# Designs tried in a protein design run: designed miniproteins, single chains, continued (2). Part 78

Each design is a single chain, and the fold is of that chain. pLDDT is the mean over its residues in the fold that is shown.

## One batch from the design tools (miniprotein)

Design m6868
Fold by ESMFold2-Fast:
Structure m6868 (fold): chain A 71 residues (1-71)
Amino acid sequence: MTDEEVAKLAEEIARRLPEAIEEAVERGELSREEALELALEALAYYKEQAKDVPEAVEALEKAEEEVRRRF
């Protein structure tokens, strides 16, 4: 996977993950606490995988802020 592909994937995750987690909570599939924990764990994992691509890390960090703001 190229750095450009990693950055694009990180942007996609950053955009979709907060929405997907919120929808799962609204559907009763996850509690707010479970949703926050899972989202933060997923974002931490992807940040570690993308650590050499600054643009990807920035996108994922903004997603982490958004998730913390919503939950």
Scores: mean pLDDT 80

Design m6869
Fold by ESMFold2-Fast:
Structure m6869 (fold): chain A 70 residues (1-70)
Amino acid sequence: DHMTLGVQAFNAGDYVSAGKHFETAGNEYLSQGNNELAAFSYRKAGEAYKKAGDYESSQKFFDKSQQLSS
């Protein structure tokens, strides 16, 4: 699944791929109404994009995670 693929990519140092997998996982959980897992997945995407130097995507997904956690 995309969470597992994201973790594998992150551990391999492929932060762009990790961010995309965590983003996809967040979108899937959100479509299922699972706001808790969506928030968690978006937070992981934010962490991955930050490691990749993509600060705009990082902030976007941290903001999405916060909105779903409130």
Scores: mean pLDDT 88

Design m6870
Fold by ESMFold2-Fast:
Structure m6870 (fold): chain A 73 residues (1-73)
Amino acid sequence: MEEIEKEIDATFDILRAMMAAEDGNVEEVKRIIDRLKEKYGEETAKWAAEVSIDAARRAGHEDVAKELEEYLK
């Protein structure tokens, strides 16, 4: 059941990152992405960052989206 627990935890962190991005809180998004990278690896962190960038843009926070794109570099 460890595999299912990891998926649930990652999903909650990704959702929190998306919500923070929609609120324009780039610092919270970066903190969550860093945590996802440490716990689940670069692939999961990149996916979380991509959906957060999309969420920020949809909410009108182009500045947050651009900063997240630079952060992933």
Scores: mean pLDDT 79

Design m6871
Fold by ESMFold2-Fast:
Structure m6871 (fold): chain A 68 residues (1-68)
Amino acid sequence: MSKEEAKEKLKETTEEIVKKLKEAGVPESVINAVRQLAEEILNDENATAEELEKAIEGLKKYVEDLLK
């Protein structure tokens, strides 16, 4: 996956996660923490495509565990 593709996928995944968390009634503090983490990674120009992919997987797992 290219770095640009990984950034786009992370952005899309974050938006999808935020919507799911809002629909599930998760506190805004948790939603804001997820947004901040994703924004920090997206704004890091030194992040590799592999690091971005790992961040996507980590966020997905965190949300799956949180919504169970």
Scores: mean pLDDT 78

Design m6872
Fold by ESMFold2-Fast:
Structure m6872 (fold): chain A 58 residues (1-58)
Amino acid sequence: SVIERVIMHDLGLSEEALQRVLEARRNGASREELVEILKEQGLSEEEARNAVDALLSL
């Protein structure tokens, strides 16, 4: 959704990182799995946790 993209943009995520996270979430990935995906995209632990928490609050 538009709101998910806005949140991810504010956290410095690329379109590829956003698509990967949203696909994993649709497939039932856990919070920790989503954090790991974002860390693989170059985010720090703190940035990844903040991004996942924002996404899950929707």
Scores: mean pLDDT 75

Design m6873
Fold by ESMFold2-Fast:
Structure m6873 (fold): chain A 84 residues (1-84)
Amino acid sequence: MDELQLEIDEGIAQISVSVLKRYPATDDDSIDDLKQDLALAQRALEMAKEVLKRRPGDKVIEETIKELEEEIKKIQKKIEEKEK
């Protein structure tokens, strides 16, 4: 059911943000590691955006989306710097 799926998606997005904040991308990470982190963050962002679309005005999920977008930008920048 959609309600259960939204709870799962919200949980995954929140956990993903917590992991990315605790273990942020660094200059010591390999390109492959960064690409894996990017893929996971992008999937979490898509899930969070779907939750927000069905629950507009949810401040928790809006915050989660902002945090995921910032982490994605950081990871993308690190990948670009390494793919010089």
Scores: mean pLDDT 73

Design m6874
Fold by ESMFold2-Fast:
Structure m6874 (fold): chain A 63 residues (1-63)
Amino acid sequence: SMEKLRKAIEYLLSKGLTFSQAYMAALAAQEAVERGEKDEAILNLQRFGLSKEDAEEVLKILE
């Protein structure tokens, strides 16, 4: 949903990502969650500089 995507972007911005990074990361994570590829979503978020714990919080927001 748009509300979940917005919250994910806000969370990512709070972790130091730029707006464009947060937007791209949130969209990619949402697509991976919709495909059931949660582990890939976590790994991709970690490549943006997030800890595993922070990546897991993004997934909880998007679920």
Scores: mean pLDDT 86

Design m6875
Fold by ESMFold2-Fast:
Structure m6875 (fold): chain A 106 residues (1-106)
Amino acid sequence: APSAEAARRIHEAGRLVGELTDNEKVSSLEAIREQLAKSPVPGAWKAGDEFMERVEAARRLGELLGELRRAGVAGEQAVQDMLNAIVAAGGLDEEAVAAFRAAYEA
């Protein structure tokens, strides 16, 4: 099992994925990847507070996944697959995708 800190980060990432995809949270990296691939992501037609919250959630998810990758808990390929799944879902605005990538790379 991952360390308690790594488990907490995975839990936080799963919650943010639930928020981004309008689905229940998940608690494993593989389940996060599967949910992103299967669930619709809210499109750019959603505006106001909901859209801004999605951008913020995407940024935080990128930060958490970046931390997991740097700590050696999440393989780089698995995190890249999650990034690709979010982009491929086509419902997330370019601004949210950019925020995700910037936070992940930091």
Scores: mean pLDDT 56

Design m6876
Fold by ESMFold2-Fast:
Structure m6876 (fold): chain A 93 residues (1-93)
Amino acid sequence: SPVERLRARYDEFLAELEKRIDELTPQELVDEGYKRALELIDESELPDDLKEWAKESIRTVANYLKQKKLTPEEALAVLRRHLDGLIRVLEAE
């Protein structure tokens, strides 16, 4: 499934971000995390309407998180939760 492949790629890159957590500011972590998430959606075989919906969701939450004073650990936790929720919606469609 395209959604199963996307989930696996998200899990992999989030694990790599976690390894670098001491090297990133909260803003850099959000920016890098969502940039990669958008790239993986574009590379996926999802229908264009689902890609656009997912990208809009990412842009909205990323802009919201940039306004918050988060630690890198808190930023990563929110990123993981948001992307997991996104995948669950895509799996239900």
Scores: mean pLDDT 81

Design m6877
Fold by ESMFold2-Fast:
Structure m6877 (fold): chain A 60 residues (1-60)
Amino acid sequence: SEEDKLVEELKKLQEEYEKLLKEYEEAVANGDKKKAEELKKKIKELQEKATEINDKILSL
């Protein structure tokens, strides 16, 4: 179903989010300010995509 596809997409975004969050924590621990900022931006983009998909699921 359409809902099943959207749920699967959210699951993939969640996995990507967890990986980026771990990389962000490592960058912060290493004092890599530039890498931390780049990762933070990517994390925000994933959160925005997840919100859009979640809103679409709720509209079904």
Scores: mean pLDDT 86

Design m6878
Fold by ESMFold2-Fast:
Structure m6878 (fold): chain A 103 residues (1-103)
Amino acid sequence: MESAVLSEVLPVSAREALAAAVEAAREFAEKYGATEIEERVSPADPGAGVVTVKLEDGKVIVGVAPSEDPAEALVTVGAVMETKEKAEEYAREALRLVLEAAR
């Protein structure tokens, strides 16, 4: 298994970024045929969470963390796939979908 990780600071609140991550994960799951979507939110901070999309041949993980600025959130996308090329492709597509959903 190979991995790829991308991070972006979004000019939205962590809560809005987490909602965008969930929406993006659902769209990604439909496009790539996910077996499971797992959503985990922090009980201490509802704006922080992780969404995992499980695929037959790997997984894509979208993490959201609040920034020092409440108008910004850090989004980290990780993909673990059978090849580096697929990991990089899936991480880029998942991040693209998060950016689209956060508009």
Scores: mean pLDDT 80

Design m6879
Fold by ESMFold2-Fast:
Structure m6879 (fold): chain A 69 residues (1-69)
Amino acid sequence: DEYLEELKERLKKDPDNAADWMALAEIYRSQGREEEARELRKRAYELDPTGHQEYTNAMLEAQKKLKES
């Protein structure tokens, strides 16, 4: 939950950070909120359709943070 709040605060300051939207989507997916996760992933790709590597890294980092929290 702390990492979720940190992501939400970062997105308030920089809503164009597509990688943070992907990280948020991965957290929502981990909570079983798959439709909301899908909308967040769509948002990331609308902001930057070329960020494939950054998105992979953001998802892996989010999974790691969830395991450590």
Scores: mean pLDDT 80

Design m6881
Fold by ESMFold2-Fast:
Structure m6881 (fold): chain A 70 residues (1-70)
Amino acid sequence: MSAEQATELGKKLKKIIDEKGVVTPEELQEILDELPLSEEDKQYLLDEAKRKGSLTGEELERLLVRLLLR
């Protein structure tokens, strides 16, 4: 993954979180389509968002760091 892609996704996530405090599964799905993640990793993140109804920025950052910085 390029650092530029991570930065743009971070900006989109920050904007959503600054406006709404949380990211919904639908919003997360749009962002994940821009990530070079496997279908399984995308499904995992979506399932976590669905399980909680939404993800806070802190929770989402922790999950993304774990998956992207392998």
Scores: mean pLDDT 72

Design m6882
Fold by ESMFold2-Fast:
Structure m6882 (fold): chain A 66 residues (1-66)
Amino acid sequence: LDEATREAIDAVARGLGETYGVDPERIREALTRVLEGRASLEEAAREAGVPKSAVSAAVAAIRRAA
């Protein structure tokens, strides 16, 4: 992942962590795996403990920002 994508992941992970009361690091790891093609949206949602719709929206936002 390039630096701009990593920065976008960090920002989105912080926001989702605050919204869902989940460790931002877990969300960052899950989003990174999806963006690297190593996990599905469903797997990432399960692993991060957030809704699949939230992961889907986050991935779309990161791709738009980068």
Scores: mean pLDDT 82

Design m6883
Fold by ESMFold2-Fast:
Structure m6883 (fold): chain A 74 residues (1-74)
Amino acid sequence: MEEAEKRLKEAEEQLKKDPNNADAYYQMGDAYEELGETEKARDWYLKAGLLYYQQGNYKKAMEAFKKAHELRVK
């Protein structure tokens, strides 16, 4: 999907500029989920959640962890 590929490239560019950009990790998860790469999507959501948690954004951390959990369940 063109949208998912564009999202991946944009998130990759953000991560090159700021490797601590938790929103970019979350966008990577969304893009891989759209591409059907469930395991990669889960890993990126987990990274986003950990980074949000470290930054004190507990609400977004929980949202990211919930996404990762949903992808692992089935």
Scores: mean pLDDT 81

Design m6884
Fold by ESMFold2-Fast:
Order: sequence, then structure tokens, then C-alpha cells
Structure m6884 (fold): chain A 61 residues (1-61)
Amino acid sequence: MKEEIEKLIKEAEELNREGVLAVIQGDEARVAELSERAKELKEKALELAKKAGDWETYKSL
């Protein structure tokens, strides 16, 4: 569970960073797509953290 939670959070962070670059470049469609996808991954990671009782892994990222 811990590695799965970390992987999902890292992936969401990468998508958010790409989203920031897309904002700078003025690509609003890409921003919306990346933001939504990152949100979905973060929500999945949070749900897994709740089930595993592993809030520390989730919050440390």
C-alpha cells in the first residue's frame, strides 16, 4: 500500500508540474486535462491511505 500511495502522489505531482508549464504557455485545454487527471490520482491515493491507515505516507509527499 505505501509504495502504491507514493506512486500515485508522485504521478499526480508530475501532472501538476506539467500543468503549471502549460499555464505559462497558455494551453488552457492541456491545463484542464492535466489538472483533472492529477486530482483523480490524488483522490485515489487518499482513499488508499484511509483504508491502509497510512496517512503519514500521503501527507509526507
Scores: mean pLDDT 76

Design m6886
Fold by ESMFold2-Fast:
Structure m6886 (fold): chain A 64 residues (1-64)
Amino acid sequence: SELEKKKEEILEEKSKKGNEEAKKILEEADKNKEDPLKTSIELLLVMADAESEAYAEIQALKAA
């Protein structure tokens, strides 16, 4: 979905800027993609924050 694409873009952007937590989250997401039930609580919280940011960006684009 559009929201999922924006979440990944935001995490990649943060990782590019040197955010170690974002790098770790992307690595853990890749590791857990075969078994999402094993996703850590920490990973889930950071992904929720990325989703919130993605939603805000989509709304900003619609407002433009």
Scores: mean pLDDT 67

Design m6887
Fold by ESMFold2-Fast:
Structure m6887 (fold): chain A 67 residues (1-67)
Amino acid sequence: EEEVEKYRKELEKDPTNIEARAKLVNAYLKLGKKDEAIKVLGQIPDTDLRGKFLKGIETGEPVEVEV
């Protein structure tokens, strides 16, 4: 939960921070909150990065990202 709140606050300060958004998706996956992870994922414009996270949601594994 704390990781989710941390990255949400980072996005409040910088909504264009794709790295923080990607980390927020991973934080939701770690907590088993797949629906929230998918919602945040839909805001990532990079289709390749979104595909990696969708696979992570399906397998329950966190995904490393480079932005």
Scores: mean pLDDT 69

Design m6888
Fold by ESMFold2-Fast:
Structure m6888 (fold): chain A 72 residues (1-72)
Amino acid sequence: MTVLEYLRRAAELILAGGPLERVEEEIEKAQKLADENKDEEAVREALREALRLLLPALDEEQRAEALRTLAA
């Protein structure tokens, strides 16, 4: 699984109105993999695509939380 794949799953769950706990689990998996992945450019590209997918479905607080989780 790639960082992008986990972030896409999170985005799909949000768009489908899925439970927030499952969204958080997928974001946490993406964060762990991002921390282990030393390819910063690939991580940044995955983050940009995930944010693009998530933005239409997220409120301001959810966006801030997603950004904090991905940055940690």
Scores: mean pLDDT 68

Design m6889
Fold by ESMFold2-Fast:
Structure m6889 (fold): chain A 90 residues (1-90)
Amino acid sequence: SEQSLLEAIEAYKKALELNPNDEEARYNLGVAYKNLGDLYESQGKLEEAAEAYRLAGNEYGKIKSSAEAKKKSLDADVKAGILDIKIALK
């Protein structure tokens, strides 16, 4: 459900415009971007998937107080890097 993920992303982005320090909204935005990346990857949309994973990593990386968020940031950045290599080899 691409539409549901895009709607969730816009809702969390709007929440963060109103409260930039909402760590829960930021974490959920990261989850939504990661899920969008997974969806695009499953569809063979590797460039869109890599960008979604980078956006997920960026959002998780802004949550400085959470070891879990730091791990998810690194995991997302690794997924994007692997896709960048796959794109370059085609």
Scores: mean pLDDT 88

Design m6890
Fold by ESMFold2-Fast:
Structure m6890 (fold): chain A 90 residues (1-90)
Amino acid sequence: MEEEAKKKIEEYEKLLAEDPNNAEAWVNLGEAYLLLGDYEKAIEYFEKALAIDPNSEVAARAYYLLGRAYYKLGDKEKALEYVKKAKELT
């Protein structure tokens, strides 16, 4: 899955170079880093998506994935808070 994650990273980095306001591309880039185990970069990119689009299904997905990233980092309290935020938006 490393090759697939790397391909997605290159694809979404190119998309974001053309359109940095694409919240969905930021979420997809963050998810690729989460799959690679780079949870800090994943969090940064999910936060960028939320800065662009805080109140949609894209935002709900970003909050859910933030919860997963924090869970992987051992911060179960933040993980639960973000999953709750994701559910409140749907």
Scores: mean pLDDT 84

Design m6891
Fold by ESMFold2-Fast:
Structure m6891 (fold): chain A 59 residues (1-59)
Amino acid sequence: SMEQEAALRAAAEYLLRHAASPEARALAERALEAIRAGDLETARELIRRAAAADRAARA
């Protein structure tokens, strides 16, 4: 849905701008590309991985 796409885009853009690690930023960039391609399932997985990488870098 458009609402789900907007939420995923916001999460990916947040991680791209604020992530502590290059790995998390790279995953967020890939998620944003998946959103542009309309692949919201792949985008959700990449955002989940980006958030996990960001949390690990902050520990």
Scores: mean pLDDT 86

Design m6892
Fold by ESMFold2-Fast:
Structure m6892 (fold): chain A 82 residues (1-82)
Amino acid sequence: MKVEIETSKVEMAGTEVIKVTVTADLSLEDAQKAAEQLEKDNENVAGVSVEEKDGKSIITAYFYGMSEEEAKKALLEALKKV
């Protein structure tokens, strides 16, 4: 599946977290399932949001205690399960 991925470091209430945004050719329902799967498989998820734009789904996830590469991998593995 072709996905567009962006990663960055952000601060939430004085804690550094990794923000990962994925844009994918998924239905909103499948993107929501991926977000639920991500939270189920990963204890380090601070929050996940899902939105739809132009027939694509955008998933934004925030991670504690992970590198940018680990956070990106976690979200991609969740996407493979839907």
Scores: mean pLDDT 80

Design m6893
Fold by ESMFold2-Fast:
Structure m6893 (fold): chain A 59 residues (1-59)
Amino acid sequence: MTQEEIEEAKKNMTESQRLLLEALNGKLEPLLEALKKRNPETPEEKLKEIEKKLKELAK
C-alpha cells in the first residue's frame, strides 16, 4: 500500500466524519447528497429511511 493511498483514505475518513457531524447537528442534506452521488440507483424510499434514522439519532 502506497503512502498516497493511505493519505487518500485518511482524507475520505475525515470527510465522512464531517458529514456525520453535520447530520447530527440537523444538517442531513450534505450526507444524503453524498450517498445519492455514490449510489445514484439508491431508491428514494431508502434515502427517506436513512433520513428518518438520522433525525431520530440527532434527538
Scores: mean pLDDT 65

Design m6894
Fold by ESMFold2-Fast:
Structure m6894 (fold): chain A 83 residues (1-83)
Amino acid sequence: EKEELIEEAHVHIIEAANHLKNKDYEGAIEHLEKAKELAESLGEEAKKAVEYLDKAIEHAKAGDAEKALEYLAKAAKELGSLL
């Protein structure tokens, strides 16, 4: 169900944020990639959330926790708007 997928994606977003705050980029990327997979399974309406999750992953891979967290917050907002 759509609602369940969005809630599961939010759990991974929260986990990713916690890892980013601790500068654990490997752990953050694992959760960001899982959140992206869940958002992708929602289809067209989640396209913007997927775009923001991709940017969060790019910045996490670059070691930029601040930018990764900014895009993560944008992804969370887009997913929340689908509820």
Scores: mean pLDDT 87

Design m6895
Fold by ESMFold2-Fast:
Structure m6895 (fold): chain A 70 residues (1-70)
Amino acid sequence: MREKTIEHIREYLDKAREAIEQGKVKRAEYALRLAETMVDNLSKGGLLSDEEKAELESEIAEIREEIAKQ
């Protein structure tokens, strides 16, 4: 269901942040890529509100920036 997929996205964003804290840049990149794919799939399906999409994309951008700083 939509809500469970959003929870999965949140879990992968958390895993990406944890991997960054541990210096595991490649793991952070993989977790972020999975989250990006899930957001894209929900967005293409019309299953995300504009607010939910903007919030998730903002968080993804923040994590991407942190990976780039490593």
Scores: mean pLDDT 81

Design m6896
Fold by ESMFold2-Fast:
Order: sequence, then structure tokens, then C-alpha cells
Structure m6896 (fold): chain A 90 residues (1-90)
Amino acid sequence: VRELVAELARRLAAAGLSEEELVALAREVAARVPGVSEEAAFGLLATVAASARQGSDDATIVERVRALAAAFGLSEEQLAAALRAALELL
């Protein structure tokens, strides 16, 4: 998860996605990962993007992402799958 979060943070920062593009990405992630809603996917992606833009370190981003995943009832496997799907779509 830490490695996926670090890479996703870099890719999202570099891509400079708009909110509309981020919503579209979240929808596609949710479509690919069973049990992950569009709301959960958007929350995860928006948290990574915002934290990366703030210059947060990888450990801080991982903690925020894990807390949000837990709030949505996502397993560690579902979280890893969602992060991986987002990277494949970028």
C-alpha cells in the first residue's frame, strides 16, 4: 500500500487532473474493483491528490488513505486494488 500510495501521489501531482477528471477516474476505478463505490474511490483519489499538492510525506498520505478506507469499510486488499487500478488508468 505505501509503495502504491507514493507512486499514485507522484502520478496525480504530475497529471494535474481537474475535479471533473478526478471524478471520471474514480468512476472507472469503482467499475473495476468489486466492493469499492464511486464515493470511496473519489475520496481516496482526492485525498492522495490534495495531500501530494500540500507536500505531505508518504507516511502521512498512507495514514490518511487507510483511515478513509476504514471509514468506507474497505479491506486492505480492496484498498490496494483501488490504488493499483488508478495507477493503471493514469
Scores: mean pLDDT 82

Design m6897
Fold by ESMFold2-Fast:
Structure m6897 (fold): chain A 81 residues (1-81)
Amino acid sequence: SSIVDQADRQVRDGNAYGFRRLGIDAIRQGHHDQTIDLVERALSHPDPRVRQAARRVLQHALTHPDPGTRRRAQRVLRRHG
C-alpha cells in the first residue's frame, strides 16, 4: 500500500494522530495531489479531531515550497474556510 493509502485508512479508522503524521509525510514525499484530495475529504469527517488533523496537514501544504501544491491547498481552504 502507498503512504496515501495508509493515511486514508487512518481517516477511516478515526485515528487523527496517525492521519496527521502520515499525511504530512506523504506531502514531504511528493504525493501532493492525492494527499490534498484526502485532506479535503477529511475536513468533512464527523470526528472533530480528524477535522483538526486535516487542518494541520492542509497548513503544511500551504507552506510547501512547490507553488502548485500551495495553490491546490489554497483552493481547498477557500471551499472549507
Scores: mean pLDDT 89

Design m6898
Fold by ESMFold2-Fast:
Structure m6898 (fold): chain A 117 residues (1-117)
Amino acid sequence: SRIDELRARVDKLMDEAIKHAENGDEEKALKIVEEVYRETRELLREMVAAGVPRDEISLFVGRVVGEMFRIVSLLKNPEYQKKVLELAKELLREALAMFPDDPRIRGLLAQVEEMLK
């Protein structure tokens, strides 16, 4: 399905971003995370349109944000760390707009906001 294709693409891009971050190619890792952000936003819209259960969408968002946190931990450049956290924050804000009462998304957003202080 379109959703399965988008999920596979996000997973592949995230694996590539982690590998580049581990290798010290931080600029390339950041560019791939920006692509993950764009693809995940498209996927969220497709999942909502297809009637995917809220809990499945929330788990997927949580997994993507968790992988972004892993990338932040691998990055040494503080500007790139901040940019990844800002992307995670924007993704969580969009997800929360779709699911205002989701406790996982709210908790992750609070965590990102604390990390950005």
Scores: mean pLDDT 89

Design m6899
Fold by ESMFold2-Fast:
Structure m6899 (fold): chain A 70 residues (1-70)
Amino acid sequence: MSERELVLEAVGLIIRAIGVLIDPNASEEQKELARKVIELARKALEALDEGRLEEAEKLLEEAREVAEEI
């Protein structure tokens, strides 16, 4: 996956997670998972800014796994 593709994936995960956080019908468990997705995706973006592509890929893999639980 290219750096650009990783950035777009991270941003997409953040946008989807924010959707869960602003949903009044979402459970506290779903909102906690959404916050975790945002944290992991933000860390991935920081890793990409520093040129740490492998670390960013691992963080996005974790973020995807957490997002699947929502």
Scores: mean pLDDT 85

Design m6900
Fold by ESMFold2-Fast:
Structure m6900 (fold): chain A 85 residues (1-85)
Amino acid sequence: MEEGKRALEEAQRLVEEAAEAVAAGDYEKAAALLKEAADLLEKNKEAVAEYLAEKYGLSREEAKAAVEESAARLRAQAEKLAALA
């Protein structure tokens, strides 16, 4: 639970840093930060899914799917930002 929560919070911090990089016009840095956030969610998928399942009453399979979807969306956003750089 704590491990999954910390991984999720760390991914959220990376997303916030990416938003700051976009505001500064650094699309390459923003893309790299979003990829790092996606990788962190994928690496910690089991722990994050367990935390989300307990917090929101989801099945473990539903929670894993939600983490995978979130990581995929972050990766797609990173690709779009890289194309702007």
Scores: mean pLDDT 85

Design m6901
Fold by ESMFold2-Fast:
Parts: structure tokens; C-alpha cells; sequence
Structure m6901 (fold): chain A 57 residues (1-57)
């Protein structure tokens, strides 16, 4: 759906910003993008949050 496509695009932008801000490895960003491309938005967000927490402790 169009709404899902917009949500995926926003999630990808947020993941790229977090990757640069928190120095997340590109391989982890690639995993997030793979989940988003599969429509697993919730799982991608959970992974992203976990990685940010690990870097911001």
C-alpha cells in the first residue's frame, strides 16, 4: 500500500541517520533495510532501537 511505502521510506531515512550518528556498522544497516524491504517494519525498528541503545550506553 502507499501508506506502507511511505512508512518504509521514513524508516529507512531514520535508520540512515542513526547509522551516521551512532556509528552503526553498515552490515547492521543492511539487515535493517532487508527487514524493511520484506515489510517487517516492526522487527526493523526493534533492531534499530537495540543498536542505538548499545551505542548510547
Amino acid sequence: SMAMQEEIERAKENAEKAQKEYNIPKEELDKIFELLDKGEIEEAERLGVRLVIQKSE
Scores: mean pLDDT 79

Design m6902
Fold by ESMFold2-Fast:
Structure m6902 (fold): chain A 80 residues (1-80)
Amino acid sequence: NRTEIRKKILELVNKEMEKSSSQVRFYLARMVMIIFQTDDIEEVKKQLQEIIEEAKEQLSDEDVRFLEKVANEMLKIVES
């Protein structure tokens, strides 16, 4: 059910945004938009990886690893 997937993604991201800097929140918001724009899991994986590669140029290694962790959690929700 797409409604339940979207709800779980928003719950995950809202929880993580409470702990995150404004820069990290910007990337989290972009990741949410990708999940909401396509039901193609392979396209989601591709676009999330593109966002992570962009983040590597702008953010610390710690923030990038955090975004990779959240992206993996998002993919688990979408694949379930």
Scores: mean pLDDT 82

Design m6903
Fold by ESMFold2-Fast:
Structure m6903 (fold): chain A 108 residues (1-108)
Amino acid sequence: PRPLSPAQRAALEHLEQALKALDNGDYEKAIEHFERAAKLAEQDDSPTGRAVAELAREAIEALKKGDRNLAKSYLYMALGVLYSAGGDRERAAELIAQADKLYEEYKK
């Protein structure tokens, strides 16, 4: 992938940690990583940073409501945005497809 900004790269690392926390059922740790990712993405004064920050905040609200699949959907969308910005279009498409699948599971 093309180099991300330092803030985008740091946000990506925290989103990857949030995914691991969600997979382990550690929702408190996932929220902490989403909060860090949102703050870092907000410091990235770009459309990409704003989109990632909004998605991370939506994931936090979904987790507070107990909507795990919705939170994971927002997470995969945020990851897709960052991979697209980094030039990895194929991985971005895979991540967005996973987000869509998780959103359909949420709607059941």
Scores: mean pLDDT 87

Design m6904
Fold by ESMFold2-Fast:
Structure m6904 (fold): chain A 59 residues (1-59)
Amino acid sequence: STVERVIIHDLVTHSGLSEEEARKLIEELKAGADPRELGKKYGLSESQVSSAQRALEAE
Protein backbone atom coordinates (compact mmCIF):
# COMPACT_ATOMS: atom_id res chain seq x y z
CA SER A 1 0.00 0.00 0.00
CA THR A 2 1.03 3.66 -0.36
CA VAL A 3 0.96 4.13 3.43
CA GLU A 4 3.28 1.14 3.99
CA ARG A 5 5.68 2.47 1.31
CA VAL A 6 5.81 5.87 3.06
CA ILE A 7 6.45 4.24 6.48
CA ILE A 8 9.23 2.06 5.01
CA HIS A 9 10.85 5.11 3.39
CA ASP A 10 10.72 7.12 6.66
CA LEU A 11 12.13 4.26 8.78
CA VAL A 12 14.96 3.53 6.31
CA THR A 13 15.82 7.22 5.74
CA HIS A 14 15.49 8.61 9.29
CA SER A 15 15.84 5.60 11.65
CA GLY A 16 18.60 3.53 10.02
CA LEU A 17 16.48 0.41 9.53
CA SER A 18 16.89 -1.84 6.52
CA GLU A 19 13.89 -2.21 4.19
CA GLU A 20 13.44 -5.80 5.47
CA GLU A 21 13.43 -4.60 9.12
CA ALA A 22 10.89 -1.87 8.27
CA ARG A 23 8.62 -4.44 6.56
CA LYS A 24 8.83 -6.75 9.60
CA LEU A 25 7.99 -3.86 11.93
CA ILE A 26 4.86 -3.08 9.86
CA GLU A 27 3.76 -6.75 9.95
CA GLU A 28 4.28 -6.88 13.75
CA LEU A 29 2.26 -3.65 14.19
CA LYS A 30 -0.56 -5.14 12.07
CA ALA A 31 -0.46 -8.23 14.33
CA GLY A 32 -1.08 -5.99 17.38
CA ALA A 33 2.44 -5.80 18.81
CA ASP A 34 3.10 -3.16 21.50
CA PRO A 35 4.84 -0.06 20.03
CA ARG A 36 7.16 0.22 23.07
CA GLU A 37 8.34 -3.41 22.76
CA LEU A 38 8.87 -2.95 19.00
CA GLY A 39 10.85 0.23 19.70
CA LYS A 40 13.17 -1.72 22.01
CA LYS A 41 13.50 -4.57 19.48
CA TYR A 42 14.35 -2.32 16.50
CA GLY A 43 16.24 0.45 18.36
CA LEU A 44 13.49 3.06 17.79
CA SER A 45 11.69 5.45 20.12
CA GLU A 46 8.11 4.59 21.14
CA SER A 47 7.00 7.81 19.39
CA GLN A 48 8.54 6.69 16.06
CA VAL A 49 6.76 3.31 16.25
CA SER A 50 3.49 4.93 17.43
CA SER A 51 3.61 7.33 14.44
CA ALA A 52 3.86 4.32 12.09
CA GLN A 53 0.96 2.63 13.92
CA ARG A 54 -1.25 5.74 13.59
CA ALA A 55 -0.46 5.97 9.85
CA LEU A 56 -1.49 2.31 9.37
CA GLU A 57 -4.70 2.85 11.41
CA ALA A 58 -5.62 5.88 9.23
CA GLU A 59 -5.73 3.47 6.25
Scores: mean pLDDT 81

